# Ledger of designs, part 14: designed miniproteins, single chains, continued (2)

Each design is a single chain, and the fold is of that chain. pLDDT is the mean over its residues in the fold that is shown.

## One batch from the design tools (miniprotein)

Design m4458
Fold by ESMFold2-Fast:
Structure m4458 (fold): chain A 105 residues (1-105)
Amino acid sequence: MREKAEEALEIAKEAVKTASDETALNTMAWIERNSETADTVEHIFYEAIKEVLGKEVEPVSEADARAGYAAFKAKVASQLQKLRDLLKKMEKDMEEEKKMKELLS
């Protein structure tokens, strides 16, 4: 689990480095505005942007935040898919661990 979480963050950080600082900051603002509905992948990207740029979320318009996130998703589509696949694998590993604990109880 821990090793896969570190792998997910590393994939996200590499993806962030391929985007412009403006696109990354606008993505961070979009995730902040939608924090209640943000999925695990979006939270991983928020942390990756914060670590790579060393900046806090900046106030941007909703239109700029939305456009930035759309551009970011297009730019990092392959890394986004790798992150989703990794998270699905982590979920399956958790289900297997739970089954083993039930068999040992």
Scores: mean pLDDT 78

Design m4459
Fold by ESMFold2-Fast:
Formats: C-alpha cells, structure tokens, sequence
Structure m4459 (fold): chain A 91 residues (1-91)
C-alpha cells in the first residue's frame, strides 16, 4: 500500500543514516518518491531534520526544483527500484 511504502522508505533512510551509508542522491530520490506518494512538503522537511542539516538543505533544494518543473516525482516503477536499491545496501 501507499502507507506501507512511505513507512518502509522512512525506515530504510533512517537505517542508512545510522550506518553512515546515506548519500545526497538517496535524499533527493527519497523526496521525489514521497512527493509521488502524496506526502506534503512540511512532512518531508520535518522528516529530513531526523537525517541531519545537510538532508534538510537537499530536501528543500529538491522541492524547489519540483516547483520549477526542473525535475519530476518518481514513477511507481522508479519507487520500487529505489526501495530494492535501499534494501540491498542494508543486506
């Protein structure tokens, strides 16, 4: 479900952060995935705080790029590919 995908994305991002494996590209793709899943900008930015100050900056930049039409939210296929990639990094 949508809610299960949001929960799993958040949990995987927290675990990558705790293990020092989180990259700026992961944060960017995470924001694009959450926007595709209907998560608000305010909720995305609140969660980004948990991943540190650099994550807040990257999330804000990504949201601005979305508003300008410079990038698009992830498709369902891209979200599934991203989830698979995050799971593999923690395997």
Amino acid sequence: SREERIRELKELMRRLYEQGLLTPEHIRRFVLALKSLGVSEDEILRFAVELGTPAVFIARETLEELKKGEIEPLSDEEIEAFLAELRALLA
Scores: mean pLDDT 89

Design m4460
Fold by ESMFold2-Fast:
Structure m4460 (fold): chain A 55 residues (1-55)
Amino acid sequence: MTGEADLSDIDPARVQVVSVEDGVVTLEGSDPAALERAAARLLEAGARRVVLRMT
């Protein structure tokens, strides 16, 4: 990617899936924008709830 794509604001290495339990996904990261985008993705993919942990 040329760094101008929407995905350039998302760093998968900074957003970690800590747990998946009963449709609840816990994400951990230091970047709130990356966490919000990952959460939106998971919710549209059928996750029941997404829990965000800032670290």
Scores: mean pLDDT 68

Design m4461
Fold by ESMFold2-Fast:
Structure m4461 (fold): chain A 72 residues (1-72)
Amino acid sequence: EDRALREILALAEAVSRLSEDDQAYIKEQAVERVRELARTLSPEQIRRAKDYAESLGAEEIARALEEVLREQ
């Protein structure tokens, strides 16, 4: 529960540090991991993680979280 949410937040921070132009492959891998983890979370936790990712400019992570939230 809390561990999955923390891992998503850490991945959002990591992607944010890669910048918008850096290493698309690494960003893609982080997005896939976030999708996997987010399916174990409640909708409220996913919204919180999405808001955090958006605040960091981790657009790829925020988009992945939005897609998982839409599926639930």
Scores: mean pLDDT 77

Design m4462
Fold by ESMFold2-Fast:
Structure m4462 (fold): chain A 66 residues (1-66)
Amino acid sequence: SKKEEARKKALEIVDEALARHPRLTPQEVARLVSEIVDLGKKMGLSDDEIAEIVREALERLRAAQA
């Protein structure tokens, strides 16, 4: 599904960012969120689907920096 593909791509974006910088600044986190939102919009996802993917991406980021 489009949602599952977007979720996978969003998590890959987070993983690539973490590989470059183990600790992301608030500005870098905001940029990642913007990139994920833009991806979801381009793929035709609903606002609810985009919000769910953003939440999962932020959870992955938090877990990696804990």
Scores: mean pLDDT 83

Design m4463
Fold by ESMFold2-Fast:
Structure m4463 (fold): chain A 91 residues (1-91)
Amino acid sequence: MKKILLLTSKSDRDEKGIELIKKLAEEKGYEIIEVEIEDWSDFEKILEIAKKYEKEVDLIVVGSFDAKDYLSKNVSIPVLTFAEFLQMLQE
């Protein structure tokens, strides 16, 4: 079973979108670990959390293209946006 780190933001929380991601991921047999951050612009905090969970998860999902780009350069595991992950789950 693949484990996913789902990073969510307090300042830009789309509860309906997050619920949909979690529902579809569970239906596909993924285990979700959700960690909430204050804001997507806090790249240092995002990286700190990603590094903490990097050994426990197979994939990181973020709500920002800039956060994806930054993390993809700094972690060894794949990073997807919410939109990319939703597309992957809709098959």
Scores: mean pLDDT 80

Design m4464
Fold by ESMFold2-Fast:
Structure m4464 (fold): chain A 64 residues (1-64)
Amino acid sequence: MTESQRILIEALEALGLSREQAEAVADMIAAGASIEEVRAYLKSLGLSDEQIEEIERLGVRLAL
């Protein structure tokens, strides 16, 4: 696990995701999943469009 993945996981947990859900999102991003695929997964978890937008902004900043 990279430092950026750990930071992303901690930030996702702060937004209300469980560690397991946050790790799944980090793994999807590391595997090269599209923003649309990540968004679909987050919606399946019951997150609001507002929460998803916050995660996308964070993901764009941390996904280098």
Scores: mean pLDDT 73

Design m4465
Fold by ESMFold2-Fast:
Structure m4465 (fold): chain A 74 residues (1-74)
Amino acid sequence: SLSDSQQAELGLQIVQEVWKELEPLLKAGKISFEEAKEKGIEKIRERGKELGLSDRTIEMAIRMFEAELEHLEK
């Protein structure tokens, strides 16, 4: 089983990986913020499940991603 600290670190790493994929597409105007949100949430859920993260950790990672995306949109 993953420790709480390991889960938090992996959740953060997933968010960073998703940003590396989506940020260039957003910057180039190839996707909308709505599309980035949908794709990002999907990728975080998939990757989190593959790594054996708890639902709580996955939802936390999604929340962090959404907050960063909303900050950029404003």
Scores: mean pLDDT 85

Design m4466
Fold by ESMFold2-Fast:
Structure m4466 (fold): chain A 83 residues (1-83)
Amino acid sequence: MLPPQWLLDIMRESGYQEDEASREEILHLVGLYLLEKGLIDPNDPSIVDVSNTPLGKLLGKDVATADEINKAIREELEKNAIP
C-alpha cells in the first residue's frame, strides 16, 4: 500500500527507501522510529513520548500507549492509504 505522506516521512527517518509498504512493515518502521529516537519508556515499554512527533499531533496528546499508536495508525491507513 501507499501510506499517507506523514507516515512515509516517519518511515524515511528509519531508513526506508521505497514508496509502498505492507501494513506490517509500516507498523514495524514506526516502532523502529520510536526506539531510535529514545521515545519508549524504559520502565514501561507500553508508554511512548509522542510530544515532538507527527503521532503526537495526530493523537492530540504528549504521551500515548503502544496500543493507542497502533490503533491510530491502523485507522489512518484504512482512511488515507492507497491499497
Scores: mean pLDDT 77

Design m4467
Fold by ESMFold2-Fast:
Structure m4467 (fold): chain A 64 residues (1-64)
Amino acid sequence: SLDQQEQQLRQQGMSTLNEKVDELQKRYDQGEITEEEYQKLVGEVSQSVGEELQRGLDRLRQQS
């Protein structure tokens, strides 16, 4: 169903976001990136995941 597909897309986006943020947090803790770089990269990942989710949702809604 459309609702199940939307929920799957949201769950995939959330999992990807969490995984990428955890990796960035580890890099920050190891001193590989600055606080400013960490904030910027987290913002970029969040935006990218959000845009991909929105495109997926838009495609599903066009099929209904």
Scores: mean pLDDT 83

Design m4468
Fold by ESMFold2-Fast:
Structure m4468 (fold): chain A 94 residues (1-94)
Amino acid sequence: MKPLSEEVKERLREIARFSLEVHVRITETGSTFEPLPAEVVEQAERYEELLKEMQEKEGVTEEEVFEVYEEVLREMAKDNPVLKELLEKKEELE
């Protein structure tokens, strides 16, 4: 299959890092019921629009998005125990 451009891959990595950082914040604060800060919600909306644009214009598939997400998760999990546990749970279910 045609490989994704490095620019598109880097944008997907940025989105994945943001999502994982939000997961760490929620897990560490223990707050599953408190709303996220407005600036975090606004950034999430911008990344959702960017992801949709990349899927429509660059032909990025959901499978490619998840592959990049998994790569970033593995990188970040090396230095973060919350993400290491998330990665281990994912590998046990596959």
Scores: mean pLDDT 73

Design m4469
Fold by ESMFold2-Fast:
Structure m4469 (fold): chain A 72 residues (1-72)
Amino acid sequence: MLTPEEVAVLRAIAQGPLTVDELAERLGLSRETVQRIVDRLEAKGLIKRDSDGRYVIADLEAVAQALEAAAR
């Protein structure tokens, strides 16, 4: 099950590729907190880092299902 912070990070990335620093600024979280969240989401196969260091959705269907479940 996704934590509320993991859901917030996934929703932000779903709107467009973002760096750890951009996610921290948008969500009002520390860089260290965001780094832990993106590491966990990447380990789950939900996101990946691009060549510019921005995180993108790796599995659109899995992310959509996870966000839908979290909204209920």
Scores: mean pLDDT 82

Design m4470
Fold by ESMFold2-Fast:
Structure m4470 (fold): chain A 58 residues (1-58)
Amino acid sequence: MLSPAFVAEFSKLSGEAQRALLETFGTPENIARATQAQLSAVPGIGRSTAQRLIDAGR
């Protein structure tokens, strides 16, 4: 269910940001379903990064 575009955007993140997202949401599928507000609340994830993940996950 993950698009190649989502994987590419996620791979651009630092290892710390990737880990923080996985620790917060549990699975990559949950990250792809999260809102911009939920994603941007994660340390190291800014509003623009959250929007890119949402756009790539759809």
Scores: mean pLDDT 78

Design m4471
Fold by ESMFold2-Fast:
Structure m4471 (fold): chain A 86 residues (1-86)
Amino acid sequence: AKKDNKLLSDKGRKITLDFLNLIPGGPKGQIAFLKRSEKFLKSPADKIESHLLLAKSYLELGKTSEAQKELDRAEQIAKENNISLD
């Protein structure tokens, strides 16, 4: 049963970052994984983290426009949930 979703809380975030380093294809592979896995994220904080990781991966590929779109998505989720982004 679904009891508590902390997949990208402090502990889950460390596991996710470690797992991303194992994905073949570097930033391109990480983007594909993050987009697919976002469907399983429920927490606004986890969704924000996912979009920030997508932005970072796009920047590493030199895709500034795509990175900006992911940052905009993270900001939108933050505003909808009254979370401040630095």
Scores: mean pLDDT 69

Design m4472
Fold by ESMFold2-Fast:
Structure m4472 (fold): chain A 92 residues (1-92)
Amino acid sequence: MQEQLEEDRRLSEEAGEELFRRAEEAVRAGDLRRAVSLSVASGILYSGAGKSERGLEAMDRVRALELARFPQSQALHDEAARLAQQNRALAA
């Protein structure tokens, strides 16, 4: 006697764990956009499975990944500004 509802919750938890793992792989590959999307999906599945603490952990990862994306964008903007300044100095 396994209740279908218990099986559905178990499958949702397993799917959440799979997506959480894939999000870690995306972080290692430098695909922070994909990592955010996978972490959000993982959080939804964990919450649906009644694993609220795991869902919050996935959302904390989303926040950390958005902060990681901001520093990368900032570094690229800083480099573009440096190159523009060098180009003006060479033209003077």
Scores: mean pLDDT 74

Design m4473
Fold by ESMFold2-Fast:
Structure m4473 (fold): chain A 74 residues (1-74)
Amino acid sequence: SVMDKFNELLEKAKPKLEEIAKKYGVPFYEFETEVFSPGALEQSEELKKAVEEFYKEFPELKPFESPINLKKLL
């Protein structure tokens, strides 16, 4: 199922989250928060780069954001 694939990717992503956070010098908890709740924190340039690199490796873990469901809210 899609949920099972999501959980498998999440487990594979955990060590990569730690590596990327360390690579960009961002605190792990802030990085994890931004990955799973985009816009929850004021993003430094380093945090933005770390999040971009993570989504490049695991695009399926990016919060579901369909262009069709933009709700015309910007």
Scores: mean pLDDT 69

Design m4474
Fold by ESMFold2-Fast:
Parts: C-alpha cells; sequence; structure tokens
Structure m4474 (fold): chain A 73 residues (1-73)
C-alpha cells in the first residue's frame, strides 16, 4: 500500500501536478502509523521542509528517497 502511494506521488511530481502529489501525501500520512507519529515532532517538521524543497526543485527521485526513508522509521 505505502509503495503505491509513493509511486503516485512521484508520478505527480514528474508531471508537475503538485496539488495531486500533496493529496496523495495526505492519504499516505493518514494510512501510515509511522508518518502520523511524526506529525508535530522536530523530525516531522524537518521531513516536511525537505519534501517541500524537493517539490520546488522538481526532484522526483529525492521525493521517493525521502518517503522511503521516512517509512523505514
Amino acid sequence: MDEEYIERIVEAVEARDFPTALQYLGELVKNSKVLSSLVGTEKGEELERRFLAALSARDAAGVRELLEEALKE
């Protein structure tokens, strides 16, 4: 399941459809206990900043790497 959301987010970033990428990120966070537990933490805020930076750079590979790393714990 998580891998499917990551792939959809990456595809949206590659298509430069950032609203869709953010929508799928929201779904991933809601369905992931790991990501949900990071909300309101320093690590979660750092991850959000890194994600937004990768989006602004149109770095689909960086977005994939960040999400895969975050889901590993």
Scores: mean pLDDT 77

Design m4475
Fold by ESMFold2-Fast:
Structure m4475 (fold): chain A 110 residues (1-110)
Amino acid sequence: SAHQEEAKRAWREAERVVREMREEALRLAPDNALLKHNLETLEELLRYLGEKVENPPKTVQELTLFLVHLIAAGGEAYTVFQMLPELDRELLDRFLKELKKVAESMKKVS
């Protein structure tokens, strides 16, 4: 499916941006335990979402749950940015843009 391939491409870009954001955040604040916990929560959400991009939702209920987790991932990234204002806002904006592309593509797959 063209829409599934679009979702996978946007997802791979979102994963790259989060990796860059995590590396920069840990470089800037290596001893911040709360930041590390928020980054771990984000990684757990992304693991769940990545599995669903590879095996797309088959029902409206499953798609709704996917979209709720996608919103949660965006919120966790925003929380990391709020905790560390020195972090490049362009990374947050790029991440949220790619999550929006994933959401729109996944809606067309279901």
Scores: mean pLDDT 85

Design m4476
Fold by ESMFold2-Fast:
Order: structure tokens, then sequence, then C-alpha cells
Structure m4476 (fold): chain A 120 residues (1-120)
């Protein structure tokens, strides 16, 4: 497959306020020749993850999508729809803390949807 020009990194977040900043900053720090689009999908919950996601969008070049709390599948669907114009999509759990650079570099190299956290 041709190399991806754009890579969307989709980060589903629910009850992940503690680790979400580390996960987002880790994703932002990864060097790749592809243009990165970071999308945080906020499924709500009780940890203050909505407030954390909004603060991250104010401080960093990330997009936040707020969705009703209808489970992980609904969050992945919303994230995929927001990212569908990208050449590659990587799903990363909001609690991951550290994003493996190879997952994003592989997405840039191969295109398509990759298994950082699989879509529904």
Amino acid sequence: APPAKTVAVVIPARDTAEYLPQTVESALAIDTPAEKKIVVVDGGGRSGSTETARRLAAEHPVTVIEVPDRGLGAAYEAGFQAAKDADAVVFIDGSAKEVNPEVIRRAAREGGVLRGAPPP
C-alpha cells in the first residue's frame, strides 16, 4: 500500500482523567512524516474526563468529540466517523499513558486501520 499522508489517532476516553493527558502528550510527541490528527472521543463517566479532554483541546492541537455514554462501541464509531478522511486511523486507549511510536509509524507506512485498540 502507498504511505499515508495523514494519520488520525483516535483516543476513546471514559473515566480516564488520570492518564488522558499523558496518552495525548505521548501521541503528540511521536515523529512521523505523515500529518497527525489527534481526536479524543469523550464518552463521559465520573472521573472528570470531559473537563480534562476540554482542557487538552484548549492547550494542544487536538479535536474533542463528546458522545453520550452508550459504551465503548459508540465511542469508537464516533471516532472513526471523525477520522474517515484520514489515510490511516489508529485507535489508542485513553488510559494507555505511553503510545508505542511504532504503531503510528506503521500507520504512516501502511495506511488503513491499526490495532492500537481495535474498532468495534
Scores: mean pLDDT 74

Design m4477
Fold by ESMFold2-Fast:
Structure m4477 (fold): chain A 75 residues (1-75)
Amino acid sequence: SSELEKDIQQTEERIQQIKEEYELSPLQQKQVDEALAYVQKAKASTDIKEQRHYVILAESSVTMVEMGVWVDKRA
């Protein structure tokens, strides 16, 4: 759906912003790679439930990276 496509686009934009704004640790880079892999799986899926599942996983991975960079910036 158009709403799901928008969620995918916003998740990709969040990932790109993190990559451009921060120098990532090896662990954070792995988390970014994991989020990107989930985004690609969402785009490749033809089943809307499967697409939504992968979007949720991608969003979770992005949130973990954002929390990690926030902690690093504060330390």
Scores: mean pLDDT 83

Design m4478
Fold by ESMFold2-Fast:
Structure m4478 (fold): chain A 84 residues (1-84)
Amino acid sequence: MEPEVKVIKSSEDNFTVIATAENPTNKGKAVTVLRVLEGETDPEKAAEIAKKRAEELLKAGKSLTSDDISKVTVTLFALSEELG
């Protein structure tokens, strides 16, 4: 299964890319989150990198726990509040 990619635009020059890879048989998941600022990386390139990382993590049998995902998400939101 190809990773699901979500691009969230935070501002005109800022975006967040979330890529999730899931094994449909055992529901094992790997998630990669990239925050891109000031157009340092094209959204399409960021999506490609995120997809590749999610697939590599899934292939290696590594999955993020709910706690790991929650911590990353909370950190990104906290930074967004402080910066905007």
Scores: mean pLDDT 54

Design m4479
Fold by ESMFold2-Fast:
Structure m4479 (fold): chain A 74 residues (1-74)
Amino acid sequence: MPSPEEQLEALLEEVRRILADESLSPEEKLRRIEALFAEMVALIRSIEDPERRAALERRLRRAGAEAAEAVVAA
């Protein structure tokens, strides 16, 4: 099984793929990204090590800020 860090990066890659998909409406992109963020939050909360959990929470917050800027810049 991939590590939680690897799983988070795979989910973030899927978010980037959805943002780049010109065939999806903005509303469809938002719904799919919201579902992926829910999965990422669930993954992070499954981590027993509080330091590892905190590190992934920081990673997700940075990725969320980057995604928001990408949407505004488009």
Scores: mean pLDDT 78

Design m4480
Fold by ESMFold2-Fast:
Structure m4480 (fold): chain A 90 residues (1-90)
Amino acid sequence: DLERRVEQTLQRLDETIRELDQMIEEARRLGDEELARELGVLRGQLWTARDTLRQAAQDGNLERIEQAIKRADELIRKAEQLRKRLQELK
């Protein structure tokens, strides 16, 4: 069900954005300003992806919905990679 996939992807994006806010604060506390900057860029990309997916879903554009889900999955994967880098600083 495409509608369920959209809702699940939007929920994952919202959760990932919330986690990124916490990770940015932690990176800054650990003194890794470069990682904090990379996380900030990714946060902006995730927010854009969320808005793009939501708009595509409202417009009912199937091709754009599929592309937006693919983009969201890619960005969420990048967030997991940066989370691992943050864990290495602990």
Scores: mean pLDDT 87

Design m4481
Fold by ESMFold2-Fast:
Structure m4481 (fold): chain A 64 residues (1-64)
Amino acid sequence: LDEVNRAIAEAFERAAKSTDPEEAGEAVKQALDSVGYGADNAARAVTEAVRRGVDLSPAIETAR
């Protein structure tokens, strides 16, 4: 759980700093794939959120 939680928080932090939705989604996918969390759906959701201009800061804090 600690490793998964860290990977999720790190992935969302990278996504929040990215201005490219596809790059943000890829970063999330790579981090979550490393822990076997089911990265495809999470990466797709993050990519869509960035495209809509959603602030991911609350999600990062929740994942910690």
Scores: mean pLDDT 61

Design m4482
Fold by ESMFold2-Fast:
Structure m4482 (fold): chain A 80 residues (1-80)
Amino acid sequence: MERRERQLYMARAVGHILRVIGDYMDPSTSEEEIEENKELAIRYADLADPGEGREWAERVLEKIEEKREEMREWFKKRVA
């Protein structure tokens, strides 16, 4: 895989990770939409760096999920 392809896939993976963060802050977002973005992030990260990219994305998403309630509470206090 060429460096350019890897960079493009990693950019896609990061984009979907950012979508998951945004989705956690929006109480109207469905769990199905969140899971779709997680799956896409993992898939693109794996394409960018087979095995290592997948493990990286899974670890990042796990840490984000652990902070889900903190992010929702933070958003509620700052926006309302």
Scores: mean pLDDT 81

Design m4483
Fold by ESMFold2-Fast:
Structure m4483 (fold): chain A 65 residues (1-65)
Amino acid sequence: SLEEVAREAVRLYEEEHGVELNERALALVKQYIEKHLDEETARDPEKVVEKLRPLLEAMLPELAA
């Protein structure tokens, strides 16, 4: 599901950077998947985090828990 893919992508980013993200980050990831990623990429949390990594890094001060 979109929820499961988004939560796993957030978890992968958190593990990579040693940070905790807030609920706004999860909502942002879900919105990005729905608006900007094709169905094949949207099914793979590792591909999702690869595409979102630059955006999450740029917004980290607002998205960190």
Scores: mean pLDDT 80

Design m4484
Fold by ESMFold2-Fast:
Structure m4484 (fold): chain A 61 residues (1-61)
Amino acid sequence: SDMEQIERGGRVVAREVERRGGDGEKAYEAFMKAGKEALKEGKSLHDALSIGSQAGREAAL
């Protein structure tokens, strides 16, 4: 499902942020919030993953 792909994307970004010395949990929470909101607004899965990735990195790096 789209939600499962959002969750996987959040975990990937969290791991990348943690590897770079940032807060992985904060990145995951920001990704999930932004990605879920994008899907609720009718954006594509691709756009939701992109928006989530940007939000996660901005929140935690």
Scores: mean pLDDT 87

Design m4485
Fold by ESMFold2-Fast:
Structure m4485 (fold): chain A 79 residues (1-79)
Amino acid sequence: SEKKRIEELIERLKELYEKLATADPEEAEVLLQEIRELQKEMEEILKDVSDEKKEQEIAELLKQNIEAMKAAQKRLAEL
């Protein structure tokens, strides 16, 4: 359940990052706010995970998302 929700959030985040690549500065701010909201939801889900094996699986999914987030933050700083 939690893993499936996180996978859905990561998929949605990838879509937002793709839109961000071609967005105007105003659109970029809106997209970044949506990205922040989704990341907050992911953090709340992770707080409920107590199984070490499940935590490791989630951590691997999160690793890919972190790279995309760093790229988006860099772009915002350049705007």
Scores: mean pLDDT 70

Design m4486
Fold by ESMFold2-Fast:
Structure m4486 (fold): chain A 68 residues (1-68)
Amino acid sequence: SSKLKEFLSELEEARKIIEKRAKESGAEEMKNIEMEALDEAEKEVIERGVSEEDAKLKMKKLLDEKLE
């Protein structure tokens, strides 16, 4: 569906941003935590049938907390 494509595209862009930050700061542990959160969000939508909107909200909240 178009919503799933948009969601996956947003995850890909988030991964690029996380990788860029890790290269600039050397924060590999933080990168791993963030990447794991994105992978879980993708798995929730694809495997567990969670809505893209709910998965994005949960992911954003987790990333905001981890990036403090």
Scores: mean pLDDT 77

Design m4487
Fold by ESMFold2-Fast:
Structure m4487 (fold): chain A 82 residues (1-82)
Amino acid sequence: SEHSEKGEEYYKLGIYYREVEKNYDKALEFFEKAAQHYIKAENYESAAEVYRLMSSIYKEQKNDEKAAEYFKKAQEYQKKAE
């Protein structure tokens, strides 16, 4: 679907900014866009994966509150993937 394709495009951009540029703010922006498109595609497994990556970034930034929030979102979408 177009939403799955857009989700994958934004996911790859998020990974690029995280791994190559080390620009965590842009990585979070693109991951949020990826998650939104995956949710619209009902690809909850990929949405959960994206939220786990966002949680990891917040954890690394010592933003434990946001890390916990996004980890909870990842768990919720993982359950929807059933």
Scores: mean pLDDT 90

Design m4488
Fold by ESMFold2-Fast:
Structure m4488 (fold): chain A 86 residues (1-86)
Amino acid sequence: DEAKEELIELMLEERYEDAIDLLAELGWLTPEGAEILRKWLAARSREEVEAVRAEARAKGFTSVSDLFTEEGLEVAREMAELVEKR
């Protein structure tokens, strides 16, 4: 569970780019999904956010779950269950 602990630390430190890199390294985000999330974080205007969303749709990402691999979705569900159990 070292990877989950590292992800939590990165999120608490607001190191979102490093968190995206870790998720991609672990195979939890698709490479294209990681690229889209980095572009979204770099967006400074509504128009830039809409451009990133349009690019994601053009690449076949119709929901946030499409950015994740099957393994990443399983981990996300497990983490959501842990939050709900609290």
Scores: mean pLDDT 75

Design m4489
Fold by ESMFold2-Fast:
Structure m4489 (fold): chain A 86 residues (1-86)
Amino acid sequence: MKPVVAGVEATDETTEEEVEELLKKLENSPYLDFELIIKLFDSSIRLGLGEAIEKAKEYLLELAKKEGEDVKELEKGIEERIKYEK
């Protein structure tokens, strides 16, 4: 289980340091960037970073409120995604 050939090239190979960088970018941004939020959410689930998952969930729900989307439906989908990872 030692990956030494493919390297860390795919977006889903985001490291913990890159997750911290995404968090800083989102905190410093006056706008909620959907692509960055999704990348943060997916990477945090893959890496098992509970605090980053919670922060990504917060950003997704905030974006949904601004866009007038169904927040309850989105929250349900987020919880199902987290359960699927387990």
Scores: mean pLDDT 69

Design m4490
Fold by ESMFold2-Fast:
Structure m4490 (fold): chain A 70 residues (1-70)
Amino acid sequence: DAAEAAALAAGLAALTPEEQALARGLIEADRAGKGGEYGAKLAAEHPEEHLQRLVAKFRAAAAPLAAAVE
């Protein structure tokens, strides 16, 4: 939906280019039904603290927009 696309765009804009690449890969994998597999690969290749920080930054940027459509 347009609201989901806008929230994703806002979340991505808050990330560094490296974090954006990881987040976009996960979003694409999730849409293809491979989100769990890609997530497991990211967890194996990256420290959990780095992934948690990425998720926190993404959510903080996306949350105001998500709340506006609820």
Scores: mean pLDDT 72

Design m4491
Fold by ESMFold2-Fast:
Structure m4491 (fold): chain A 95 residues (1-95)
Amino acid sequence: TVTTSEETLEFPGAEPARITRTEYADGSPSEVEVEIRSLRTPADGRAAMEAVVRHLGASEVRLLREEQKEDGTLVFEFEARLSATTRARIRVEVR
């Protein structure tokens, strides 16, 4: 059995961030995903990511992937540590 919950975080310069937490009944580590969209510049994207990291109390932020899509959209994926067993994946789209 899997329990999923959603939370929204508002901040300047972007659409509200969507935070999805997934908990497993079998005792597997919880998962957290964050999606941030419709940012105007990479600087706005970094500021939004930093705000989410502070909100979650996360540490050890690392860049996993950078991608430019065919339509010119820049996509950044980060991983941040929430606890010894829980990590968040943060996706930022800049258009």
Scores: mean pLDDT 75

Design m4492
Fold by ESMFold2-Fast:
Structure m4492 (fold): chain A 99 residues (1-99)
Amino acid sequence: PESVVRAALEGIERGRRIAREAKTPEEMLELIREVRDEIDKTITDPRERAAARGMASLTLLAERGLLSEEEVREELERLAKTFNLTPEEVEELLERILR
């Protein structure tokens, strides 16, 4: 669904911000809490909220080199089944995470 993809894209940008701005583990945890609270305040739909949170987490792990490109694809495909995303939408999200 278009709204879920939009929420997922927002999550990717938020996860990327955490990965780039956090300089210590403590700062990373603080930014994760801040991003989660911001998502909860701005996204009211539970499905969209879950997509944004999931994508933020996946992007953070990818940007920090904790997941390979192949593992990112596998996790994204797993999330896609949960949110009923099309293969085309999955490829768009994958390109945004790995860009």
Scores: mean pLDDT 83

